# Designs tried in a protein design run: designed miniproteins, single chains, continued (2). Part 50

Each design is a single chain, and the fold is of that chain. pLDDT is the mean over its residues in the fold that is shown.

## One batch from the design tools (miniprotein)

Design m5723
Fold by ESMFold2-Fast:
Structure m5723 (fold): chain A 75 residues (1-75)
Amino acid sequence: SLSKEAVKYILENRELLREAAERVGLSFGTVQTLYGMDVDGASYAEIAKELGISPATVRRNLRRIREALEELRRE
């Protein structure tokens, strides 16, 4: 489960994360889990286990999310 700190971050940045989800072609729920667990310091293997996907897919999706967030912050 996500920490209170990760949940708070997601709630405070909800629209930014929603826009990032649309840009990367993932559901908002998937982006919340990926980003929230990463913020909490979870490894790619731990996130992969939680979502039932490969660590390579976690790495790729987190990279795309981080790139989308960086682009949005520059706008």
Scores: mean pLDDT 83

Design m5724
Fold by ESMFold2-Fast:
Structure m5724 (fold): chain A 109 residues (1-109)
Amino acid sequence: MEEKAKRLGEDAKKSAESAGRAAELAAETGSPEKGAGAAVAASGAGAGALLAGKAAGTEEAKKKAEEAVRYANEAGKYAIRAGETGSKEDGEKAKEYAKEAGEYALKAG
């Protein structure tokens, strides 16, 4: 893998992991503020994945980046809901989607 693509994918994965943890905390506290923060982190992971895929320059890497964006969007949606409702289930779904976003971001790099 190209050094730049790999680093971008690794950075995006770390952002996704952070988003998942923030979503769990948003659910535990019932904090819309923490849910929004988790959604921002998830969005950052998706953006990072796109950059990683572009840097890698292959069609397969681009497809993995697109999948990472899709999972990041779902993670953000559930993180916001978890913060608004205090729902542990929504927090868990946000964390699961964030994990998938991170794995696909890594594959994009």
Scores: mean pLDDT 86

Design m5725
Fold by ESMFold2-Fast:
Structure m5725 (fold): chain A 84 residues (1-84)
Amino acid sequence: MKEKIDKLIEEIRYAAGVERDLEKTREMADKLVNEVKKASVEEQKYALKKIDELAREFAPVDPEAAQVLLEAGRKIDLILKEKE
């Protein structure tokens, strides 16, 4: 699962940073959230860390992309809290 999360994070980075496609960024972020629902708590925490790091990376250069990533992180955090 970690490898799948890393792949999706790379796809999100590419969509937001290279393609600059906000709709595709949302689609890839939603795909990550859906995969995280099937993941272990450790993998969910890993995905949250990765998406939050990516959001901070984009915040100074693309606030709209950063907002999409923060929204995905919020959804992952809610999934984690449901498991507590």
Scores: mean pLDDT 82

Design m5726
Fold by ESMFold2-Fast:
Structure m5726 (fold): chain A 64 residues (1-64)
Amino acid sequence: MLKVILEAAGVKVVVTLEESGQITIEFPEKAKKEDILKAVDILLEAYKKGLKNETIEIKDTSTK
C-alpha cells in the first residue's frame, strides 16, 4: 500500500493506492486540481517502480 498526503491552504488531501491498484483520493473543496494531478503522477511513478508501504507528502506553498 502506498499513501500520499498533500497539504494545501491548511487542508489535507489523502491519496491511498491499494494492493489491487485502486486509488482512493479524498479532496477538500479548497484543493487545486493541478496540484492534485501532480501528486497523482508521483504516486503512479512510485507504483511503477514497485515502491509499496511508502508515504509521500506534498505541500502547496503558492497560496498567499
Scores: mean pLDDT 58

Design m5727
Fold by ESMFold2-Fast:
Structure m5727 (fold): chain A 83 residues (1-83)
Amino acid sequence: SKEKVNEAEMLYGATFVYVAAMKVTSKRLSKDEQIAVLEEAIKLLEETKKRIAEIETDPARKAKLLADLDAEISRLKAERDKI
């Protein structure tokens, strides 16, 4: 429904803003601490993915939001693996 879509979209947006803040803050940390921050960000995105799967009732919008989250998780894993 539109109500569930709005909730999922707001959760998605809020999570991305928070992850972006974590990434900016991590630039002042050691390599080990940067890896830890990236792992926490990945965990947060995976938990957000699970929550969106619960609250989004439209299968097509659910698939799109989950795919976008999977793409960001893969990006953060690649950044972690470079450190």
Scores: mean pLDDT 79

Design m5728
Fold by ESMFold2-Fast:
Structure m5728 (fold): chain A 75 residues (1-75)
Amino acid sequence: APSAEAQETLRRWLLPVAEARELYEKEGVSEEEAKKFVLERLLKLLGVEADPDKSLEEHLAELEARVRAALEAAL
């Protein structure tokens, strides 16, 4: 089973995603704005600067891969 520390980290990183989903569903914010909110918040949590030459989808894929690698290293 994942460690309590890894579970806490996952919960902390998933909270911005849940918040963005609520904005998308409740406030009628566009999907693009919701994705941007998630990206900016996750990058801020990880201390990573956004690359303007990469698409939103590429940033999300890279961020997901980085999160998975960090969790695997912590386990």
Scores: mean pLDDT 60

Design m5729
Fold by ESMFold2-Fast:
Structure m5729 (fold): chain A 60 residues (1-60)
Amino acid sequence: MDEAKRLTRLAATAALEGDDEKADQYLQQAVDIATSAGDEQMRQAVQQAYQNARDHARRS
C-alpha cells in the first residue's frame, strides 16, 4: 500500500472530524512523499482528495 494514499485517507478522516490541524499534518506528509517519489499524478490526486473531504466537512 502506498504511504501517500494511506496518509491521504487519514487527512480526509481528520478533516471530516473537524480536526484541521491533524488533517493538515497528514496532508503535508502525503504531499511530501509523493513529491520525493517524483509522482506528480499522485501529488495532484492527494490534494484533490483532501480538498473534496474539506469541502464535504464545511457543507455538512
Scores: mean pLDDT 76

Design m5730
Fold by ESMFold2-Fast:
Structure m5730 (fold): chain A 56 residues (1-56)
Amino acid sequence: SAKEAALAALEAREAERREALLQGFLDIGFDEELAERAAEAFYEIEREVETRVILA
């Protein structure tokens, strides 16, 4: 289904998106430890929102 394909695509992009978020936080001056925690927290929220939108 279209929803299943969209969820699979979201999962396939996870590693790249997590890396992009981590790099983004480092670029704005977060230290490495804070940047890692921020990227993880931000991605968890982003993934939940995107999943809910796909399944709506």
Scores: mean pLDDT 85

Design m5731
Fold by ESMFold2-Fast:
Structure m5731 (fold): chain A 95 residues (1-95)
Amino acid sequence: MKPDSEVLPQLDGIMQELLVNLIRYINDEGFNVRTASNEEIKEFLRKFAEEEAPVSYEELKEHLLRAYEIMTGKPVDEKNEIGDIKEFLLTLLGY
């Protein structure tokens, strides 16, 4: 976990706040990102966007994919956006 925390300042304030709130929400709900399917990840993100986030699901997805690109330096696979988000969340959660 600690090596990735130095990369957060490269994101804008909205992206940082969304990531912090999302990680907290994952931990508070006990959602198992590691074993979840892409469809379960998608539904969980939709629920978070509707209940907790000040943004739409589409905006949340765009913020997460952009944060993934900024923090990892890898291009997003448009055919596997949820898979890339899952990998990113697993990295942030220290799996």
Scores: mean pLDDT 74

Design m5732
Fold by ESMFold2-Fast:
Structure m5732 (fold): chain A 59 residues (1-59)
Amino acid sequence: SAEREAELERLVEALRARDAEAVADILRNSPHPGVRNFARGMLREAPADFRAAVEALLG
């Protein structure tokens, strides 16, 4: 869907910018399981400090 595609684009931009708050918000609030799963997968390959920042924001 266009809504899911737009959300995925925002996620990719947030990951590129290393915007931990935006990534955490998507993981917490996204209604699309595929987008959340993609975000978790990308975080496994992300720098440890960025991953820790996202995890801290998720509580």
Scores: mean pLDDT 84

Design m5733
Fold by ESMFold2-Fast:
Structure m5733 (fold): chain A 83 residues (1-83)
Amino acid sequence: AAENGVRTAEIVRRALERAIGPNEAAERALEAVKRIAKALEEGNEEEAEKLAEEYREAIAAADELFQTHVTPEQVAAALAELE
């Protein structure tokens, strides 16, 4: 579950990079998801909740950029890069 979340965030980051170029919101959102996943793997639910709250705006911003700028073709290209 946590690993799947990190993979999804990496796909989103790569798709956004292909659509609009490198951006800090997508990079920060990926970092947040990786840190949340690590906390959950360590059984630290309180830290995971705190990190989710701290990075809520960055994650939301990355999601808005994804929905606005990313096409299905760019998602497919990002998936291919991770193979």
Scores: mean pLDDT 73

Design m5734
Fold by ESMFold2-Fast:
Structure m5734 (fold): chain A 97 residues (1-97)
Amino acid sequence: MSVEEVLRRARGTLAGLETLLATIEEQAQPSQLLKDKALQLARDAARLIEELVRLGATEEAKELARRLLPLIDRAKVLLPDRAAELDAIRARLEALL
């Protein structure tokens, strides 16, 4: 996959996570499937950012990591039962900065 394609996918995944977190925040009792999808999008975004580093797009990866970090923090508030998994993703992103 090219840098351009990975970057496009990373941006799309971040936008998808942001939208899904907004949906979860508006629901009194969000489903487990919706929460699992948010965690999966966070994992996918982190993986794509790490792939950008492997492809040499380090500055773009750092910019996306800075954008993803506040979304992870928001996800931890909305998904407290998934805090440990989200903390692991957060640590991976901090390692890139």
Scores: mean pLDDT 87

Design m5735
Fold by ESMFold2-Fast:
Parts: C-alpha cells; sequence; structure tokens
Structure m5735 (fold): chain A 90 residues (1-90)
C-alpha cells in the first residue's frame, strides 16, 4: 500500500542519515544516494512504482559497492530492501 511505501521511505531516510553521520560513505556517494532517495520518493508520490523500484535498486547497488561495511550500512540496505518490497506490493 502507499502508506507502507511512505513508512519504508521515512525509515530509509533515517538510516541514510546514520550512514552519513558514521562516515560510512564519502560526501560524493552521500550526494548520489540522496539524489536516488529523492527520485524514489518523487516516483512513489506519483504512483510510478517501476521508477520507484528502479531508483531503490540503484541505491542498493551503490551502497553495496561504495559504502564501508558497518551496522549502519546493513540497516540502510535492509530499509532499502523493505522499500523495494513495499513498492512491488503497491
Amino acid sequence: SMNQVHYALGLTYDAFLDVKRDNAVTPEVSKRLLELLNRAGRAAHDGDWDAAIAATDEAIELVRKEAKPSPSTEKLLSSLERLRDAAQAA
């Protein structure tokens, strides 16, 4: 449902802030992640679930390749996977 997508998106922004605070990503990667999360959020607001899923998958791939392994990074990956699953069920 749309409510589950918005909830998962909020959790994902919170997890992103933790990753940024922990310096688990560079400023450049942080900027790219924020752009992807904003793209996913706009797509979800518009009901464009394919675009929301695509942006979320791109964010997962970016975190897996560029983020330092840490508890905050694993939490961000889990929240992104929940966001993807919520969008697929929308």
Scores: mean pLDDT 86

Design m5736
Fold by ESMFold2-Fast:
Structure m5736 (fold): chain A 64 residues (1-64)
Amino acid sequence: SAAEIARLRAGLARLEAVLDSLSETQLRVALHEVQEMVERARALGDEELLARAESLIERIRARL
């Protein structure tokens, strides 16, 4: 639904904005959150949101 896509987009934007300020402990929590976002984006069939979520996982893993 449009509301679910909007919520997912907002969540991704929030994480993208704060990612560089997160501690290692916070990054581990964020990794779990983004893994759920990948599953949600895939279920919604939104390729843009899926790519953004996968990019966030790569950024988090690079810092762990």
Scores: mean pLDDT 87

Design m5737
Fold by ESMFold2-Fast:
Structure m5737 (fold): chain A 58 residues (1-58)
Amino acid sequence: MMTPEEIRRGLEVLEREAHFRVTRVEGDSLTLEDTGRPLSPEERERLGEAARRVVEAS
């Protein structure tokens, strides 16, 4: 199982790459979809909120 720090670091990288959107959040797990494009501001906000929730749950 990944440490909370490793999860946080991975999620920060995903946010910076900004082309994977969150489709589902389940406890400490995220389901992501590759959009093939830069994320919209709304999609980026959802990713950030989901990342915070996952790190807090881990």
Scores: mean pLDDT 70

Design m5738
Fold by ESMFold2-Fast:
Structure m5738 (fold): chain A 129 residues (1-129)
Amino acid sequence: SPRLAHLEAAAGYLERAAINLQGAVDSLTAAEKSTPEEAKIYKAIAAGYLRQAANDLSAAETHLVAAGPEYGPLAAKARDLRSKAEQLATQAENATMEEIPAIRQQASDLLKETNGLLAEVRAAAEAER
């Protein structure tokens, strides 16, 4: 069905977002253990991953909206996660060495929330089969 196809597409974008968020967490973890000079590079890489995740979350929101009004709450969760990813990208670029651990923790929390939404979307897709 068109509804199932949109839920499966949303799940695919959420899976991609989770991969990109893991990349951000890994890059920020490297930044914490590096010199300030190396940390500048890892923060830029993390910001890139966070922006890619925001784009994937935006695509997931679009497909959840297209799946139907009953998926409005899931689409709203994707929108909130996208906003958090965009804010975190800006914070990562501008972070001092002292701020990196807190930003890494926020990226890790965002990854956990994205995996939670992915599980909900996958369950919705299975219910439509």
Scores: mean pLDDT 94

Design m5739
Fold by ESMFold2-Fast:
Structure m5739 (fold): chain A 66 residues (1-66)
Amino acid sequence: APPDVPRPKYFEKKPLPKDEAEWYRYNAEVLEETAKAFREAGLPQMAENAEKNADYYRKIAEEAEK
């Protein structure tokens, strides 16, 4: 069985988004936290990628609101 490892703070256990726009916004926030974690771990390229994905999800959330 896969190990029960504690989740890092950039990964929430119970996100529970309800709306499509809220779903994308939530994912953007998770990716922002992930980017910070990658930067702290010495993975700047991964952090930059996560930041780009967060921005992408934010734009989708704004578009979905229209």
Scores: mean pLDDT 70

Design m5740
Fold by ESMFold2-Fast:
Structure m5740 (fold): chain A 98 residues (1-98)
Amino acid sequence: MNPLLELSPEEREAFRRIVETLLELDKDNSGKVPFDEFLKALEEALGVTLTPEEAERLKRIFDPDGDGYVDFKKFLNQPLDSPEVLELLELVREIVAR
């Protein structure tokens, strides 16, 4: 089952903006983006300031190795029902609900 089909239009738009932000920051097509740069760009793109708790959750999803980089090619190759994708969808729902 594709969990993206169960998202509201607003939640799907927020998820799309997250992916778009990663693609815009990956200018050298390496698939790796500094996490701090991604976090700042995402806050600007969504028009929100993430709480420290939300930022830590986002870091665990995209930088589980703690190397300071988002490996978004690895993330995009994950099944849509993976724990990492499901945690991201839950975080998106919480952000949109604000």
Scores: mean pLDDT 73

Design m5741
Fold by ESMFold2-Fast:
Structure m5741 (fold): chain A 97 residues (1-97)
Amino acid sequence: MAEAQAIIKEALVRVLAGGELSPEEWERYREAADRLGLSRFVKSRIDLPGLARRVAERLGAADAAALAARAPEDIVAVLRELDEEPIRELQEAVEKV
């Protein structure tokens, strides 16, 4: 479980820095997210940079280096809170109709 949290942290830090996940890093992220019950993040690869930015903002991390200094547990706790954000984003998208 601690390893899964660390994998999530590494992926978010890389994406926040403007990097892309390799196929191997993406597979590790998918498995880690599934083990932590974060299946929405596994399915939302295109939105991963947005999620990384929201996590950094909630933790008060100004950049990828600041996010890398945070405990993986704190990052995963914020991701669980953000699991409800897609409902609000969907409502905003419906306003277009």
Scores: mean pLDDT 71

Design m5742
Fold by ESMFold2-Fast:
Structure m5742 (fold): chain A 115 residues (1-115)
Amino acid sequence: MLVIEVPKVDSDEQFVDTAVEIAMRGMEEIEAIDKKNANSSDEAGVTLQIMAVTVEMVGALQALMKQRKVSPELQAEFLERLNQVRIEYYETGDREAARERIRELVEETLKRQRA
């Protein structure tokens, strides 16, 4: 099962880089589960595996955001927008575009938290 350790981050740059890595690792693991189980008749078992990775990724991102005192409202908005990036990544397979989009979302979230 995927376990994501959330480091303590002291700079905005480290925060952004850490958030991007957590999000990408979660999305890549979900894609790997889907590809490995493409011909599986155990739809419920596959769903549980994907849910476990999603819960771990979301929990790690929320723990990281709490270090910067990001509001629950901004956390929820970020996670909703991250889900859109995940859909686009699954359609295109463009890992670099996904990483850059996540970086932009994290930077925007921090700017909005500071406003």
Scores: mean pLDDT 81

Design m5743
Fold by ESMFold2-Fast:
Structure m5743 (fold): chain A 89 residues (1-89)
Amino acid sequence: GVTAAHLASREAAEAFIRAVAARYGRSEAVEQRALELTDRVLDLLEAGRITLDQALTFVQMVVDAIRTARSDEDALARLDEIEAALERA
């Protein structure tokens, strides 16, 4: 699962997301979209707009989308839903 150590720095979070995308054989488009969402989560955390617990939850949703999606198109659709949820946080 996603831990505070994975979000300790932007570099650590990006390395983690790249490793997850590679592990599940996802396209560069899925990897890039997941990185963009993770960066947005970190921007909101740094701005004090969300808590660390909320940030962990959103990044876990990104990881679960990569892990459980049936195709790259399904992964991208799930990541779009996560972005919509993040915009409401």
Scores: mean pLDDT 89

Design m5744
Fold by ESMFold2-Fast:
Structure m5744 (fold): chain A 57 residues (1-57)
Amino acid sequence: GAAVDEKTAEAAKTAAEAMGVPATLEQARRGVERALAEDPNAGAAEITQAAMDEARA
């Protein structure tokens, strides 16, 4: 899918790990996709939170 590039997913994964919530690349990508579907202008904080939420689910 064109909506989420791999660099954004990797950045979200790294940020989630830095916050103490390890996420897989798949979880990070899913979180980014969900955040962008809710708000196409979602920033780094929203994307990181979505990745952490997917890792906790």
Scores: mean pLDDT 77

Design m5745
Fold by ESMFold2-Fast:
Structure m5745 (fold): chain A 84 residues (1-84)
Amino acid sequence: SLEDVIKEARKYVAEAYRALQRGELDKAIENFKKAYELVKPYLTPEQQAEFDSLLKELEANRDDPDKAFEILDKFVGLLEGIFG
């Protein structure tokens, strides 16, 4: 169900935050991508473009943990706005 997909995506988002707290940027990006891929089929093309932009920003700011946390917060905000 969509509810189960969103629940699973939220688990990957939580793991991305934990990875960032440990300084594991590659694992954070991996979990962010897993969360996005799960919800992607349920998004409009415009919404997909917003998540794609956040992913590119996250990859571009691998050396800036504060910016990485900000980007994940924006991802959560979009997820809540669409499905919450």
Scores: mean pLDDT 84

Design m5746
Fold by ESMFold2-Fast:
Structure m5746 (fold): chain A 85 residues (1-85)
Amino acid sequence: SLAEKFAEDLLKELIKRGIVTSKEDIEKNKDAVLEYLNKFAKDIINFFKGITGDEELAIKEVNKMLEPLGLKISEKDKYKFEYVE
């Protein structure tokens, strides 16, 4: 899916920026990964809103993108990400 391809691109960006060295290192660097992604969370959500034309569909697509990283959109702040559980 588009969201799945976007997730791969996010991982590549995290590696290029030295936040993680590999997918397996995400667990060791959870706070740094979350802090970095939350700087762009609003832009990512608004991008998907532009594609879907609907906020609920945008939230579903962003959550699909975040699932491989163990993340989701926050229930308390729709413009922030948080770890599942």
Scores: mean pLDDT 79

Design m5747
Fold by ESMFold2-Fast:
Structure m5747 (fold): chain A 133 residues (1-133)
Amino acid sequence: RDSERQRLLAQALQLLDRAIDLLSKALELLKEAHEKLKNDPSAKPEAEKKREEAIRLLSEAVDLLSQAARLLRQVGPEADEAVRLAEQAKGMALSAIAVLSQDPDNLEKAAELAKQALDLAQQAAALVQGLLA
């Protein structure tokens, strides 16, 4: 009974931890790009490179969050809250990508959304850790 449940929870936690790492890196790149543009408008090419890397990391995090939510659904109703938080984190990351695609210079709004995604993913991971205890 517990072996399969523990395996699914452990795999979901590994995916959430990887997503958290990618979201943290994306958030830092967006903050750095925003600060550079705020202080020096001629730094636009450097900010654009950081934006492109952040979009790549956010897209990878979205995939990992989707995989984690799928595994958590297999655990059953006890993981429903962690599924909801992982899906909300995915939604915030997708919104950050959409903002960057529509308005590449709106780094501040994208960073805000990436931070919300990070906070939600961390909450999901904490719940999964609690279920493993």
Scores: mean pLDDT 90

Design m5748
Fold by ESMFold2-Fast:
Parts: C-alpha cells; structure tokens; sequence
Structure m5748 (fold): chain A 93 residues (1-93)
C-alpha cells in the first residue's frame, strides 16, 4: 500500500531523471548520471569512498550539458517531479 507507492515513486523519479538527461544531454550524459546515482546510493549505505565518485560522475554528466540544456533539464525535472508528487498524493486518498 503506502510504502509500496512510496518506493515506486522514488523509482519512477529516478527513471524520469535519467530519461531527461538522455533527452536533453544525450546518452553519454545519462550514463554518467546513472553511474553517479549508483555511487551515491552505495555511499548512503555506508561506503563513504563512493561519495566522491558519485559527485565526480554527476559533475561529468552536467559538464556534457551547455547552459541552455542545463536550464531546460531543471525546468523539465521540476515539472515531472510536480506531476509525480501529485499522482502519489492522489493515490494516497
């Protein structure tokens, strides 16, 4: 029920963000971002050495985007996050 919906929301948000990186910055940017998320997840689970690698891959993903692409990504990400949050809240009623 509620816990399952929360986990699905987190997963959908991750997938949506990777897809947005791919659409805006191309496949290589999306791959670096996905690797950044994997390393950051390892760091949250106690592997502190992975935190630096996660940040490096995230920075690499962003470096492949020009300023206009970064702004487009942020606007699209905000829109998707609002839609996913609204869907989640409606499912909780």
Amino acid sequence: AQKELEKKLIEKRKEATVKLFKEVGGEEAAEYFDQALEYLEKAENGDTSSLEKGREYFEKALSLLNPEQREKLLKRLAEVNKELQKEYEELLK
Scores: mean pLDDT 76

Design m5749
Fold by ESMFold2-Fast:
Structure m5749 (fold): chain A 95 residues (1-95)
Amino acid sequence: SSERRKKTAELVTNLAIEQLDLLIKEAKDNPVVVSLLNELKKQLQDAANNGSGIDDLLEIFKSGMQKVIDATTDPELKALVKETEKNFLTQVKLL
C-alpha cells in the first residue's frame, strides 16, 4: 500500500531526526559537526517531503553520518556517532 510506504518513510525520518537532535546536543561545542548534523536533518526532511522511499532515506543518512564521522576528531564523540548510526539502522530493520 502506498499509504503504508509513506507512513514507514515518515517513521524512519522521525527516528533519524530524533537521533540527530541528540547528537547535536552532545556535539554542541563542535560547530563543524553541528553544522553537518543540521545539514543532514534538512536533507532527510526535504527528501521525505518529496516522497523519497526508505532506501533513499537510508542512503542519505549513511552518507551524511560518514561525513560527520570523518569531520569528528574527538574519539568519544566519534564513537557516539558510530553507535548512533548502528542503533538507528538496527531500529529500521525492525520496522
Scores: mean pLDDT 89

Design m5750
Fold by ESMFold2-Fast:
Structure m5750 (fold): chain A 89 residues (1-89)
Amino acid sequence: MEPVAGAPLSPELLRALAARAEELARKLEAGEITEEEAARALADFARELARETGAIAALELADAVLEQGPLSAETLRAIAARLRAVAAA
């Protein structure tokens, strides 16, 4: 079985998503946004990248983020770290 549906996220897109997740984690710690707002903001950013680039994997990430519900600063940092690790591979 060889899944080839859609292009994988490029290293540049993975780094952009990681940077956004870190920014949202900082805003959460500063009390500027709620955990629910952070989840929506990250999902919206991923959908915008999908529209611009055609990367279907970004839409899947957006749906997964919204299904997760509220995102803590620790969860956002973990997401950012994983995205950067994939970008570096």
Scores: mean pLDDT 76

Design m5751
Fold by ESMFold2-Fast:
Structure m5751 (fold): chain A 76 residues (1-76)
Amino acid sequence: LLNQFKKLLKEAKKLLKEAKELNDKKLIDKAESLIKDIEEVIQNFDNMSITEQIGEILRAMGEIYDLEKEIEEKKK
C-alpha cells in the first residue's frame, strides 16, 4: 500500500506541473493541497490501520481524478 501512495504522489506532482503550465492559480493551489494531503498520509502511514490506508488511497484517487478533469476542461 505504501508503494501505491508513492505512485499517487507522483501523479499529483505531474498534475501540479500541468497546472503551472496553464498558469491557473486555483488549479495550482488544489494540486499543492493534494500533494500535502498525500505526504501527510505517507508520514502517518505506520499509525494507520489497513482499512484506513485503503480509504485514504480511494480518497486520493478520487481527488486526482477530479483535478485531472478540471485541468483537461481548462485546456479546452
Scores: mean pLDDT 82

Design m5752
Fold by ESMFold2-Fast:
Formats: sequence, C-alpha cells, structure tokens
Structure m5752 (fold): chain A 79 residues (1-79)
Amino acid sequence: MKLLIRGRAETEEKAKKMLEEVEKYAKKLGILIDSRFTGKEFEIIVDVDSISLATGLAIQSVGIALEIGGESVEIEDLP
C-alpha cells in the first residue's frame, strides 16, 4: 500500500532535517518511492506491504518530528 507522509516545521532548516531523517529511515527499509521539499513542508511517498511497517514508520516519523521540533506530521493512505 502507498502512504503519503507530510511534515511541517517552523523553519525551512527544521523541515529539511525532518525530511532527511524520515527519508533515511524509509531508504533503510527499502520502501521509499518519492520525496519532495517545499518551503517549511516535506512529503514522502512510501510503498509498504504490511500494517506493521506502516505503523512503525508512523511512530518513527512522529518521533523524528518531536526530536527536531517540528509542528506536525500527517500520514495518509494513497489510492
């Protein structure tokens, strides 16, 4: 299943750090499809084959946001 992970931060530098850490994690799992960075927001598209991987990625993405001082992380299922 494809998921969209969207994150936001107060600054472009913080948003970029969040993108880099989440992208690194997704690359390590071999699930990264695409990523984009726009101002203070980032988007990552991943393809996961299990709910367990989706949940783990969600928890890790939120953890990264909290550590860097991001404003939000949202996860959406893509058709």
Scores: mean pLDDT 81

Design m5753
Fold by ESMFold2-Fast:
Structure m5753 (fold): chain A 58 residues (1-58)
Amino acid sequence: SNSQQYQYLQQVRDTFNDTMDRTIGDLSRTNPTDAVVLQDVRDDVNRYTQQRLNDIQS
C-alpha cells in the first residue's frame, strides 16, 4: 500500500501551494512580470505532482 507516500506527497503539495500563492501575491504588487513566471512554475510543479500522485495510486 502506497497510502503513506500519497498522504505525504499531498501534504508537501499543499504546503508548497500555500507558500507559492503568498509569494505570488506579494510579487504581483512589485514585479508583476516575475509573478507570472512564478505562476507558471507553480502550475508546472502541480502538474508534475499530480502525475506522481496518480502513479502512486495506479
Scores: mean pLDDT 85

Design m5754
Fold by ESMFold2-Fast:
Order: structure tokens, then sequence, then C-alpha cells
Structure m5754 (fold): chain A 100 residues (1-100)
């Protein structure tokens, strides 16, 4: 099962941001399997490629999309909610969608 987290107001995904998002997902029993961002730094792209995480660049977007995967829908939702909580603590709007 997968969940999608959309974080608004993100212009660029850095390696440091990516590492933190991965850590939050892993601490909640999920893995980051995909990201979409308006810009991704070269260092972040290298990390994504090393970890086998699929990514896309959407230059006209004003949001970061993170796709997490977990063994159960409950774990995927929990991890996505924790990522959304983190984004909101940083002053950003975030929305979670479960993928059936």
Amino acid sequence: PRAIVTIRGVKELTKEDLERLIKIAEENGARVVGVLAPRITDEAKELLEKLGIKYGVLPDSDSLTVIVEAPSEEQARKAAEKLAEYAREQGRDAHVVLVP
C-alpha cells in the first residue's frame, strides 16, 4: 500500500530535506519510493538514484510530492501523516492521499 503527501510552498528539494523525509518515513515503518518537486539539487538526485527512489521534476509546480510505501495501509497512512505533521511544523500546508 502507498500514500502520497503533497507539501505546498516547496521550490527546491535539497539532500538535507530528502534525508530528513526518508528518516521520518523509515521511523514510521515506510519507505520513500517516489518524489516530485519543482527543482531537485544534484546532490539530492544522486541520493535518490543511489537509493533507487524514482523522481520527477515539475518546474511549474509549487509543491513537493512524496510517495511512501509500507506493508499495510495503516502504516502507509501513519508515515504520510507524520510527514504532513513535519511539514506543518515547518509552516507549510500538507495533504495526504491513500493510494488503493
Scores: mean pLDDT 86

Design m5755
Fold by ESMFold2-Fast:
Structure m5755 (fold): chain A 67 residues (1-67)
Amino acid sequence: GAETVLRVALHELERYYEELLKTKDKEEAIKELRKLGQHVADELRRKGLDEEAERVLAHAEELIKKI
């Protein structure tokens, strides 16, 4: 269901965040993480999962604050 889709999306953002920290400088990591967060949120909105999309965007911004 929607909660499982959200949980998987949040986990993928966390894994991408860890990879970006190892491979990119801070500016590029922030840019790529925002891009991924927006892409995932757009896909969720296409499926009618607007609340889950907002939670994905919020989580991406929290990860960005840690960079």
Scores: mean pLDDT 83

Design m5756
Fold by ESMFold2-Fast:
Structure m5756 (fold): chain A 78 residues (1-78)
Amino acid sequence: DLIEKLRELNDRGGVILADFLRAEDTPENRKLLEELKKAIEEGNQEKIDEVYRKMVERFAEWLREAVDRGLARSKARA
């Protein structure tokens, strides 16, 4: 069931990750949300897990990029 799979993803922090991806509205993040929606609609658990891993990786990359941007701005002002 679509609702049950979405609930499982929510229990694993998926809603927080999805909210992050929507807030940081980029083409890459939109693509991940579309892939997640499609995987859930297809009922493909392996694909849902794959997209979830990509969402976690994207969040980690965003954190690194945010730190790098902060450091770059500080260096440019020095």
Scores: mean pLDDT 68

